Designed miniproteins, single chains, continued (2). Designs and how they scored, part 43

Each design is a single chain, and the fold is of that chain. pLDDT is the mean over its residues in the fold that is shown.

## One batch from the design tools (miniprotein)

Design m5576
Fold by ESMFold2-Fast:
Structure m5576 (fold): chain A 63 residues (1-63)
Amino acid sequence: SRRDAILAAFEARLRAARTAAEVQAVVNATQDEIAATLSPAEQEALMTEVAAILEEIAAARAA
């Protein structure tokens, strides 16, 4: 579905990000598409995933 394609593309872009600034750029670039396509509950779950990725990046850069 279009929703699944958008989620897959967003996830791929997030996984390619190496810095917090890159993660934020991906979120900013996709926020309108996310708001138009995903429910509030789906958006909340996605933002939880973003937070987890930011923690992983911070841990990796501290090593």
Scores: mean pLDDT 77

Design m5577
Fold by ESMFold2-Fast:
Structure m5577 (fold): chain A 65 residues (1-65)
Amino acid sequence: MEEEKEELKKKLLEESKEKYPEEVEKVQKLLIETLEKELERLKKEGADKEKIEAVEKELEEVKEI
């Protein structure tokens, strides 16, 4: 799952952003929503702080795209 998020971010930056700016915005919003839900789930389930911080970092990186 984390590997797939990194691949989606690279695809947004390298290909989709140039050809499909509207689609890039949609995918970016979906990634943000997915990461926010994952973060909420991890906090609710009492996951390790390191896992929570990793998802928070991913969320910040996606928001900067």
Scores: mean pLDDT 72

Design m5578
Fold by ESMFold2-Fast:
Structure m5578 (fold): chain A 86 residues (1-86)
Amino acid sequence: ETLTIVVTGADDAAKELATRYAEGLRSGGYNVQLKIDGDTVTITVEGAGVGERLNAIALGSELWLAGHKVTTKTEGNTITIEVEPP
């Protein structure tokens, strides 16, 4: 199935974290598309299962550890990570 991860309100540090996460998925053998539009990063993963969904939620935790406040929402095959100002 296709998993879409949307990071909103991303600063440069959050964009770097999301990009590294996408590169990790590519290294795992997934077909991954990454788009950056303003403060929004969209990562589309084809062939994703439950493990990839859990890893996408963990990206929110990595953003929080990097000094960002985040809210994670799951809607079907879309995971939205909203980055709040520090």
Scores: mean pLDDT 75

Design m5579
Fold by ESMFold2-Fast:
Structure m5579 (fold): chain A 84 residues (1-84)
Amino acid sequence: GPSYEEIIKELEELKEELEKLYKEKKEEISEELKKEVEELIKRMEELIDLLKNKELTKTNQEFVEEFKKLKEEAEKLIEKLKSL
């Protein structure tokens, strides 16, 4: 499976792309979509901080599963924002 360093790097890259698209599209999107983007960014930041600070409150498998969920949600939102 991916290492914590690989997970952090991929989350940071997805977060940067999502933040860039959100800034560009902010005036074109619904309040519901804005909230969805902001909540996902927050969840990504929380996982990055947890992994960077080595606050290992979960098993490696649980972190990988959370990462996969965040990645899927981020990729879907990025696609949606790009289509606008």
Scores: mean pLDDT 82

Design m5580
Fold by ESMFold2-Fast:
Structure m5580 (fold): chain A 91 residues (1-91)
Amino acid sequence: SMEEIDAYVRGFAIGVRAAREAYERLKAGDDPETVEEWAVERILKEAKSPLELEGAADAIYVMATLLRNSGDEEGAEVLERIADRVREAAK
């Protein structure tokens, strides 16, 4: 339905913003565990449905793949952990 598509797209947008901010914090030298907790808490506060959480997790997995392909293994692993936790919360 359009409502389901809209929810997923909203979630995807939340995930993109959170992943970008998380990566900026990592580049600034912030602790990876602190960045992970910040990002998960932010997404869980902003997402209003399981489908929005799924959209957010999918977006973050995409960002993690791009980082890994660019040679940033550590950044990719942090984003993957964030995505895993967000996806688990959607259950």
Scores: mean pLDDT 91

Design m5581
Fold by ESMFold2-Fast:
Structure m5581 (fold): chain A 84 residues (1-84)
Amino acid sequence: SLREEAEKYREKGDELEKQGRYLEAAEYYIKSAELYEQAKDFRSAAQAYLSAATMYRKAGDEKRAEEYRRKGEELLAQAAAQEK
């Protein structure tokens, strides 16, 4: 399922983050987020984009960090509206 594949990409991102491989971790978190969006799991998608933003910040890519932070915050607002 889309959610199972999203979870596998998130787990790979977590593994890469633990290794300090921040740019690669960001790529896996983005893939995870895109799969969660397709599954309409906007909260999990938001969390994955915010994780990618944190990875870009740790890698020194402030512009991509801000881009994915905003995307995650927008999806988090959509998730809150969906759950209420």
Scores: mean pLDDT 87

Design m5582
Fold by ESMFold2-Fast:
Structure m5582 (fold): chain A 61 residues (1-61)
Amino acid sequence: MTKEQVVARVAKALLDGDYEKAREIMREAGVPEEAIDRALQAAKEGNLVEAMRIVKEALDA
C-alpha cells in the first residue's frame, strides 16, 4: 500500500469518527504507537490538519 493510500484511508476513518479503524490502519502501515496516540488525540480535539501531519511524518521516518 502506498503512503498516499494509507493517508487517504486514515483521513476517511477520522472524518467518520471511527478511531478504532484509524488506529488499525496506522498500525498495519507501521506507524509507531506514540505517533498513533498523538494523531488520535489531535483528531479528537478537532485538529485534523495536525493529526494528518503527524501521520505523514511517521510514514516518512
Scores: mean pLDDT 83

Design m5583
Fold by ESMFold2-Fast:
Structure m5583 (fold): chain A 67 residues (1-67)
Amino acid sequence: SSEDRQLVIKYTADAIRAAGDVVDREIELRRAGVPLDEVEREAARLVAQANAELQAQRQAIDAQIAS
């Protein structure tokens, strides 16, 4: 439905924004000369933090579409 489509579009936009924030931080750290292993660790930490919120949002949307 149109409503379901808008929920998925919003989720996708929120996910892209979160991914952009992680990429910006990775670029900042790499430009500052931080070793790759430390950059990957920080990026993984930020992804894990963002995933909790996005997972909750996705579960709510999936339940709405299924009903």
Scores: mean pLDDT 84

Design m5584
Fold by ESMFold2-Fast:
Structure m5584 (fold): chain A 79 residues (1-79)
Amino acid sequence: MSLEELKEFARGGVEQGERDLEELKADPNASQEEIEAVETLKEGFEEALKYAEEGDVEKALKTMEEALKKAEELAKKAA
């Protein structure tokens, strides 16, 4: 993955997470754990985007991996 591809991916993740959070908060069946999982993913993509903008590909990738893992754990706890 190139630095530009990583920036696009992270930015897309932030935008999608923002949309997902808005829909989830409007959903009466959404659990708090589901909301927290999406918030965690969005925050992780925001942080990864900052590192990618600084040119730190390794830190950006690690940040995304950690956010995905944490969000997955939160989602599993909700089920």
Scores: mean pLDDT 80

Design m5585
Fold by ESMFold2-Fast:
Structure m5585 (fold): chain A 85 residues (1-85)
Amino acid sequence: VKKRQEILNKVAELVKKAQEYMERGDVAGAVKHMEEILKLFEKEGASPEILELVREAIEYVKEGKLQEAIAKLTEAMQLIALEDS
């Protein structure tokens, strides 16, 4: 429970940085921060389904679709929070 909150806080920081890079028009910088989220989820042992949602979010960022990327990340975060059963 506590460790998950720390992961979610770190993901929120990376999302904020990705948003800041997108506002500057720096899609490559935004993608780099999104790839850090993917690495965090891989390290935490996220399922292939969760990792696919993060990869879809990265593709949306590459297309300039930040709102759709955030929606996919929200789904991934919700699933990772439920994997303790």
Scores: mean pLDDT 77

Design m5586
Fold by ESMFold2-Fast:
Structure m5586 (fold): chain A 58 residues (1-58)
Amino acid sequence: EKEKEEIERFKKLAKETKPKTLEQIAEELGEEAGSEELKQQLLKDPALLAEKVREKIE
């Protein structure tokens, strides 16, 4: 497929049918804290994201 068509299709599917992923979990944690900075930090550091998820569940 053409890269332009592939990218557009992927973006559409990601917006409409994306399952709960690590990115969505990071977004949820950032929203809870009311901080876009926290969301970006969690997305950048998977280890930090895993630690925060663990703290929430425990």
Scores: mean pLDDT 64

Design m5587
Fold by ESMFold2-Fast:
Structure m5587 (fold): chain A 72 residues (1-72)
Amino acid sequence: SALKTLPGDTELPEEILELARRATEAAEAGDYEEAARLAEEAARAARKAGLEETAEAAEAAARLSREKAEAA
């Protein structure tokens, strides 16, 4: 999953890591609307922090979760 592939050796703000973990858990539980919301929050926090690659990964995860929510 996109959120599970965040860099392990990069010092990310704890808020971003927690949002990414929660988004992944929501997606695994089938709550794609919640997963998309959490991933969008992670992407916004990452962009504010200047973490462009992390923001792109979170945005990709949000898009996938949103597509699944629309299909459900």
Scores: mean pLDDT 76

Design m5588
Fold by ESMFold2-Fast:
Structure m5588 (fold): chain A 63 residues (1-63)
Amino acid sequence: SKEELEKRIERLEKEAEKVKNPDARAFVENMLRGARVALERGDLDAAQAALDAAEKAIKMFGK
């Protein structure tokens, strides 16, 4: 749902602060911004895809 995606964006924005690699952080922040734009347009599939990409990057580079 839209509400679940909004909560996921907020969680991943906080987790992104722990990404120390500047290129990885820029990628994550770009994906999170894209997810917000998609959500504003009602494109839940695009929002989910952007959040999945951000979460993968956080898992790879967040530690």
Scores: mean pLDDT 83

Design m5589
Fold by ESMFold2-Fast:
Structure m5589 (fold): chain A 93 residues (1-93)
Amino acid sequence: MAAERAELLRRAAELLREGARAAAAGDAERAVELTGRAAELMTRAANPDADEELLAAAGRVARLATREKIATDGLEATAAGLDEGARVAEATA
């Protein structure tokens, strides 16, 4: 459902922003946990047959969880894109 997709995308965006804040605060373990959970929600929101770009973004976010240094700007940019995707999904529902 479009409403469910929008909710999942917004939740993932919130987790990415929380992960970015944790990384900025020096809490690498929490940043990795939040980033991984965001990638799971992005994958759940994606339709495998249609949302290749969203699945690719989820893969990139999941790979950030394995880095020694997390790029905060990348997490913020991805979160902004997810908020826009959620808004579009709600507008078309």
Scores: mean pLDDT 72

Design m5590
Fold by ESMFold2-Fast:
Structure m5590 (fold): chain A 89 residues (1-89)
Amino acid sequence: DLKKEVLELIEEARELLKKTKLEPERRKEIESMLENIEKIVENTDDPLVLEGLKGAVELLIESIKTGKSIEEVEDERLDRLAAEAEARR
């Protein structure tokens, strides 16, 4: 159940935010993103949308753990996906 997996990841991200010292601006940004993702999850049954949202929450968790900006983590993830696609050709 992808919907349940995404909701569990959102809960994990929120627990990490409670345990991690972040600048108030960064905390607010991540909390807003998690809230928006949760709203989309509640209103969709599309597996492709749910897979994308799962990736987004995993990106936010990585951002919390590494202290890197969401943009920086996203750029690094896109680079890894591009490299993996090239390697599979």
Scores: mean pLDDT 76

Design m5591
Fold by ESMFold2-Fast:
Structure m5591 (fold): chain A 89 residues (1-89)
Amino acid sequence: SLEEKAEEAYRRIVEVLRSHPELTDEQIAAVEAAIRKTVEEGLKKGLSLEEILDRMLAAVVRKLQEFGVSDETLARIVRELARIREELL
């Protein structure tokens, strides 16, 4: 289902974030909260899987930029998130 694929995307994104030792537990928790809110709002609005995944990806990037995560770390995470998106669509 759409809900199962969104939950799978959430789990895989969290695993990616946890694989980066340069991210703090506080930063990861903040990103998780932002993703959860994005998925909940998208499902309530009846958005497509593609639109929900795009919004999840945007929420991750925005939060990491707000925390001043390095360009190198951000680029690596964005590449991994793009792969997750392609595999679920």
Scores: mean pLDDT 87

Design m5592
Fold by ESMFold2-Fast:
Structure m5592 (fold): chain A 85 residues (1-85)
Amino acid sequence: TLYRPSPALKALLHSSGATEDVYTLDEIVNYIGQYILDNKLIDPEDPTIVLVKGTPLGELLGVDSLDSRDPSVYMAFLKANTTVA
């Protein structure tokens, strides 16, 4: 299934090298992962924690940090920021 991201999410994906208007969920997850790596957001004290405070990703998620072991925040974010194409 293809999804169309919100304008704010699309801008974040494009900043990570994406060029398309519609994506699979796996593609969106991969581009967000690339954004996290490029901006060095993984906590060096706990690699399961992503520190997103003060970033465009943090503003979109509405949180200061993201626990990679809890998919609920991330899944809610994807549902709020995508529509089925």
Scores: mean pLDDT 78

Design m5593
Fold by ESMFold2-Fast:
Structure m5593 (fold): chain A 94 residues (1-94)
Amino acid sequence: SKKQELVRLGVSLAMLGIAAAVEIELGAPQETLDRVAEGIRELGKKIAELSPKYKEEIEKATDEMVAAIRAGDTDALLKATQEFLKIVDKALEE
């Protein structure tokens, strides 16, 4: 079902956000961070297509996650990841 796919992709994106936060704290090279950011961007696009009503909110939250990763800002990344999960939770109630 679309709900099951939304859960699977949403959890995967949140896990990438957490993994990126760990990589930032460990001082991972920019190439590693860029790879995770691209993964988040691709998953975010797929999730947005599954939830047209929340598309703009999902895209904004994933863009903020990508920006935070590229800036090496763990606090901003975790905040954006939490906002993304709140949007996914709302989408699942529909």
Scores: mean pLDDT 87

Design m5595
Fold by ESMFold2-Fast:
Structure m5595 (fold): chain A 55 residues (1-55)
Amino acid sequence: NLAEASRLVAELWREAGVPNTDEAKRAIVKITRDLIDGKMTPEEARARIEELAAA
């Protein structure tokens, strides 16, 4: 559901230490949408957020 997906993404963002860039914010929005639509698992979302933290 929408609220749970948004909270999960926000927590993973904070824990991974993703830099506050416009590109990272756009990627997070896409990850959240894919989670809601069932196109991405929470595990895949975590991996994507970790990639953003490494950039």
Scores: mean pLDDT 75

Design m5596
Fold by ESMFold2-Fast:
Structure m5596 (fold): chain A 66 residues (1-66)
Amino acid sequence: SAEEAMEEATRAGARAVALGKLSPEEKAQLSELGRQAREAYDAGDLEKARELALQAKELAMKAIEK
C-alpha cells in the first residue's frame, strides 16, 4: 500500500541519516520526495504516492550501500 511504502521510506531514510551515509544533496532529495509523496497521498493519488515513496526508499538504501 501507499502507507506501507511511505513508512518503509521513512525508516530507510532515518537509517541512512543515523549512519551518516547521506550527502546534503541526497538529504534534500529525500526530503523533496517525501514531501511530494505526502502531497500525492493527500490528493488521493495513491499510486503516485507509492511510487514516490519507493523512489525515496531506493535512494536511502543505495546511500547505505556506500
Scores: mean pLDDT 84

Design m5597
Fold by ESMFold2-Fast:
Structure m5597 (fold): chain A 78 residues (1-78)
Amino acid sequence: SREEALRKLEEGRRLGERGLEAIKEDPEKGKALIEEAVSMYRGLAKASEDEEIAEEALRAAEEIRRRGEEALEEAKAA
């Protein structure tokens, strides 16, 4: 259902945020959480017949992946 899909979007967002926070103390763990969030978003986009949800999921996947890459580079530079 649309409601279930929106709930999954929220779960992915929370997981991504946890990943970004985790990178500060454990970059490897943070990266794994970010990758899991990206996988969840991409899976939702492929499974969804709702174009708005699919677009939101793909956009969220790209954003969290980019932010994760930036955070990992900053952690390595510190």
Scores: mean pLDDT 84

Design m5598
Fold by ESMFold2-Fast:
Structure m5598 (fold): chain A 62 residues (1-62)
Amino acid sequence: SIEELMEEVTKALRAGDKELVQRLIEIGKELMKKKGQPPSIREVLEALRKHLEEEARRAAQA
């Protein structure tokens, strides 16, 4: 499941998904506010993956 989420994120980014780009920027801003330093792209992608996985699990249980 983790690898599938990362592949979906990569596909969407390559397809020019502007909404996903904005979501990545917002996650990056939140991480920067929390740590006081700019996050790496890897940290942003891992945070996005975790958010998407949690949202998918909540949707499946609802």
Scores: mean pLDDT 72

Design m5599
Fold by ESMFold2-Fast:
Structure m5599 (fold): chain A 82 residues (1-82)
Amino acid sequence: PSEEELDIEVEVALAELKYAVDLVTTRHNPEARAIVEKHRPEIDALIAAIEASTNLDEKRRLVEELQAKVDELSAEIDKALA
């Protein structure tokens, strides 16, 4: 994909992350909050790495890792809130 397509994928992943965090905040569930805290450092590191990357192939791999981490976080939250 182009750099523009990767930027859109980052925007989508960040929107999904925001939704998951907002859901946790609204539900006041301590287990779901712990899940967010557990994944936060890796997600923050991936976002920083994506922003620092100037190589399209590297940026793609990092975006795929970010998407996978956001999906994992969302799945764990869904189980905790079920």
Scores: mean pLDDT 79

Design m5600
Fold by ESMFold2-Fast:
Order: sequence, then structure tokens, then C-alpha cells
Structure m5600 (fold): chain A 85 residues (1-85)
Amino acid sequence: EEVEKLKKARELILKGEDAYENGDYETAVKYFEEALKLLPEDNPVRAYVYDLLARAYEQLGDTEKAESYRKKAEEIAKKNGIKVV
């Protein structure tokens, strides 16, 4: 079950990235938020998804949400010793 949830989260992230590349930022946000629901709280992939959400919200003009998600991405990345690039 956990493995299937992680596979589905990955598929949702890819669909969200495709939507983002096509300029459909609202649909991208929807896919990224669904992916977060399937990822455990301690999963480092959540940092990547938060960064994607920050970028999508920035494109939508929601600067407050963009900064909020960017901060969440940085906090998770630092907690897991991930290189911030």
C-alpha cells in the first residue's frame, strides 16, 4: 500500500509538472496538492513538491502562498540534510 501511494504521488508530480510547462498553473497546483496527501510527513520528496507549489503559486500571482511553500520546502530540505540548489 505504501509503495503504491508513493508510485501514485510520483505520477501526480509528473502530471503537475506537465501542466506547469503548459502554463496551466491552477491544474499544476491541484496535482501537486494531491501528491502531498499521498506522501508521508517525513518524506524528503515533500520538499520538492513544496518548491513546485511555490513556483506555481508565484505564476498565479499568489506571492503569499508562494513564499509559504518555499519556506516549507527549505525547512524539510535542511532537516533531511538535502543540498539546497
Scores: mean pLDDT 81

Design m5601
Fold by ESMFold2-Fast:
Structure m5601 (fold): chain A 68 residues (1-68)
Amino acid sequence: MTFRVVTKDGRELLIEGVSLEEGKTDEVKIKDLKTGEERTLPVTTVKVISEEELLLEINGQVLLATKV
């Protein structure tokens, strides 16, 4: 399942591999939509808000992720 997030500095990221479990940390693939850079980073699911919205912690930032 793929989600889009916007970071505090305005980067748009596409993320794959989140397990949709509150409190779980996954190693996810992140693609920057501006630069095309891909990285694998630990991401923690803070809260499942709805079927299409999550709160994720990425690099110390809590961000709203929306299903693509």
Scores: mean pLDDT 83

Design m5602
Fold by ESMFold2-Fast:
Structure m5602 (fold): chain A 67 residues (1-67)
Amino acid sequence: GEAERQLAEALAEQYADKLVALYRSRGEEATGTVERIGDKFRITVESKSGTITLVYTEAELLAQVAL
């Protein structure tokens, strides 16, 4: 439903923020972006060391909360 999609988007943004914070704690500049692509979320974290791209479904993100 819509509530689950909003929660999944918030979880994707939180995960991106955690990854950015991890890189910054190591003295690396980093930026994170989250893009919704249909029923999927693409998380991109860019740093001086390279770019990481992760793609999660709504169900995969919601499963993280259940753990």
Scores: mean pLDDT 80

Design m5603
Fold by ESMFold2-Fast:
Structure m5603 (fold): chain A 62 residues (1-62)
Amino acid sequence: SLVTEIIGKGKKMTLEETKERLAQLQGQKVSQEEIDELIENAPKGTKIFLQGDTIVDYVIPK
């Protein structure tokens, strides 16, 4: 299966907000709008792994 990695740019979301959102979205299908929001706003060092349009794993920076 093809897995796509996306990396957060750290503009708007706190670590706590990012943890809560990703926990809710794990295993769920996400829209391109949601993916773009996560790329732009999640803290620097956040990694999100997608299989198709589904979040399968993520890493939160320390």
Scores: mean pLDDT 78

Design m5604
Fold by ESMFold2-Fast:
Structure m5604 (fold): chain A 65 residues (1-65)
Amino acid sequence: LEEEIKRLEEEIKKNPNDASLWIRLGLLYKEQGKNEEALEYLEKAVKLDPSEDMKKLLENLKKQI
């Protein structure tokens, strides 16, 4: 998990506008029970990609947080 988070952080540095990377980071934090941090990263993903598809994805993920 820690290694996966580190890899995602490095990918985000290279592709900071890739909303999917922020979604993945949020899901990993949710898996660790860090729900506040998970929500923050998921909200950032929606800010980067405010499409209706991304908003629907976030709604589904928030129901599990």
Scores: mean pLDDT 76

Design m5605
Fold by ESMFold2-Fast:
Structure m5605 (fold): chain A 99 residues (1-99)
Amino acid sequence: PSREEIEAEALVAFLRMELNLARKLIEKGDFEGAVESLELAERLVRELGERFGAPEELVERVLRALEEAKEAARKGDAEAAREALDKAVEAVDELEKSL
């Protein structure tokens, strides 16, 4: 693997860590903390698109799911936040396969 492939793989790992942290924070009712983790996840997703050539359609799909999760978290809707987070994870799985 190239250095670029290793860096993209590390970025995906950090993205997955932020999504897992957001899920745990939602479970604990820390919706403000969950929004912060989701904002970090959004930055990682954009970097994967801009620097590592992730397909625009998959990047937009992840960003849409993250925005849904942030909106649900801001409303204190743990169920909707978890559903949106599951959509984000599915989209990240497809995005990772494209790298």
Scores: mean pLDDT 88

Design m5606
Fold by ESMFold2-Fast:
Structure m5606 (fold): chain A 98 residues (1-98)
Amino acid sequence: KKLVEEARRKMEEAADRLIAEALAKGKITEEQAAAYRASPRYLADGAARLLEEVKMPPEEENRLAKELYERGLPAGDILEAMAMHALYGLSIEEILEL
């Protein structure tokens, strides 16, 4: 269905903006930026670190983590999925189709 296609498009569009902003603010190196551009998943893993700069209220953070866990995501993937939601604007359904 269209969810995987829409999720990938959102990730690609958001990745370019996020990488450019992080570089401009000195939060990442040019080497890290190149790695992020080569792999959207690498960006999602790195974005979990950047999520500390994107303040989600603790209530929202706990709600998202619980929902992802209840939908069957492994605990190790939950932080990456939360970063995808917060930084790329992916819905939970889009994340689960990836």
Scores: mean pLDDT 66

Design m5607
Fold by ESMFold2-Fast:
Structure m5607 (fold): chain A 59 residues (1-59)
Amino acid sequence: MAMLSTGEAARELRVSRGTVSAAIRRLEEEGYPVERVGRTTLIPVELLEKLREEVERLL
């Protein structure tokens, strides 16, 4: 499974890292799989569409 970091997701969605981090927290609250390894947050690439939806709700 390919994974995206918070920074990579922010580049793909063309938003700030802060917005992506807030959207990631909402996905975690909804039960979607998000990986945390040390200082890096990783999201499965398959969740990119769900992440985009959450970003749009936050903006």
Scores: mean pLDDT 78

Design m5608
Fold by ESMFold2-Fast:
Structure m5608 (fold): chain A 79 residues (1-79)
Amino acid sequence: SMADLIKQKASVLATKVAITADEASREEYLPKIMEAGRKADQEGLDAIYKEIVERGILTPQALADIEAEFAKIEARAAG
């Protein structure tokens, strides 16, 4: 379902933030990501991800990993 897709994307983003981001960024963004996932809020999750990218919070490698995992989730949802 669309809700399951959004929850999976939120889980991927939360995992990368938890492992890769600094403490202040984890404290700011993990609650927001978890709430967007809980609500299956695609627009909220997209806005959070955009802010994370624009603020340079994650490494280029972490962003590449997130994009690859998002593409896999979307492909499974479309199939």
Scores: mean pLDDT 86

Design m5609
Fold by ESMFold2-Fast:
Structure m5609 (fold): chain A 67 residues (1-67)
Amino acid sequence: SVAEERKKYINENGIEIQVESLVEAYEKTLKLPDNPVTRERLKQYENALKKLVGEEKAKEIIEKLKG
């Protein structure tokens, strides 16, 4: 059914889409002034990435974004 095909697509690509959104949010937050609020948001995005792709891959992504 169309619903089953859609669930399969989301299951296979859902993590990729969420990672892409978190990466963009992280990059935009890095451009903001350094303060406690932006530092907290960066940690929240890092923790969300760790939940989606694991600690090793999340660290790799973040290291590339920080330069």
Scores: mean pLDDT 76

Design m5610
Fold by ESMFold2-Fast:
Structure m5610 (fold): chain A 81 residues (1-81)
Amino acid sequence: MLEEVLELVEKFLEESGATPEQRKEAIDLVRELFARRLLTPEEIEKLWKESGGDVDKFIELMRKRLAELEAEEARWRAQRA
C-alpha cells in the first residue's frame, strides 16, 4: 500500500517537474501521513487534483491534512484524559 502511494506521488512530482527539495518534502509528508493515518491512492489523487498540478499547493494540502489529523489526535487525547 505505502509503496503504491509513493509510486503515485513520485509520478505526479516527476510529471510536474518538482525540485529535489519539493520531492523530499512531499515524500516525507506522505510517509508521515501514513504513520498517523493510512491514505489510499484515491486520496492522493484527490489532493493532486485539488492542487491543479501545482507541487507547492500539493505540499500545502498535505501539510494541512497532516495538521488536521494531528489536531484530531490531540482532541482525542484531551477527551480521554
Scores: mean pLDDT 75

Design m5611
Fold by ESMFold2-Fast:
Structure m5611 (fold): chain A 60 residues (1-60)
Amino acid sequence: SYTLTVRVGDEEAAREEGRLIEEQDPGIKVRVEGDRATVESSKGVSSAIGAALRLIGASL
């Protein structure tokens, strides 16, 4: 599995996007705490990167 931690601008927006990501892709887990989001992927690094970018974009 691959784990990435990224900085997010809005904890609530990132948490909601993370929930949507987990619903769409059961191989991805998202945890959001404050200004940081952690993505864990059992599918591969590209899936983790894609999810991380979505979290950053949703929280801008």
Scores: mean pLDDT 82

Design m5612
Fold by ESMFold2-Fast:
Structure m5612 (fold): chain A 74 residues (1-74)
Amino acid sequence: MEDELFKEANDRARKVLAEAQKEDEYIIKNTPDEKERRKKIRELTVKAVAESLRLIGDAIDEYIAQKKEEERKK
């Protein structure tokens, strides 16, 4: 089963990606220059993916820390 920590991280990552998708659609509609549009979409995608991976990585680090503390108590 998914731990609450990973569920929260996944939910946050999904929200980041969903918001990026909405902003991507806004850029497509409001940026008529193809070169500028491609640059903005690329920068947005890279940022959104990096942020979602960071959120998952932080959750993994916290999970490892929790498991180490459990091992010390038992």
Scores: mean pLDDT 77

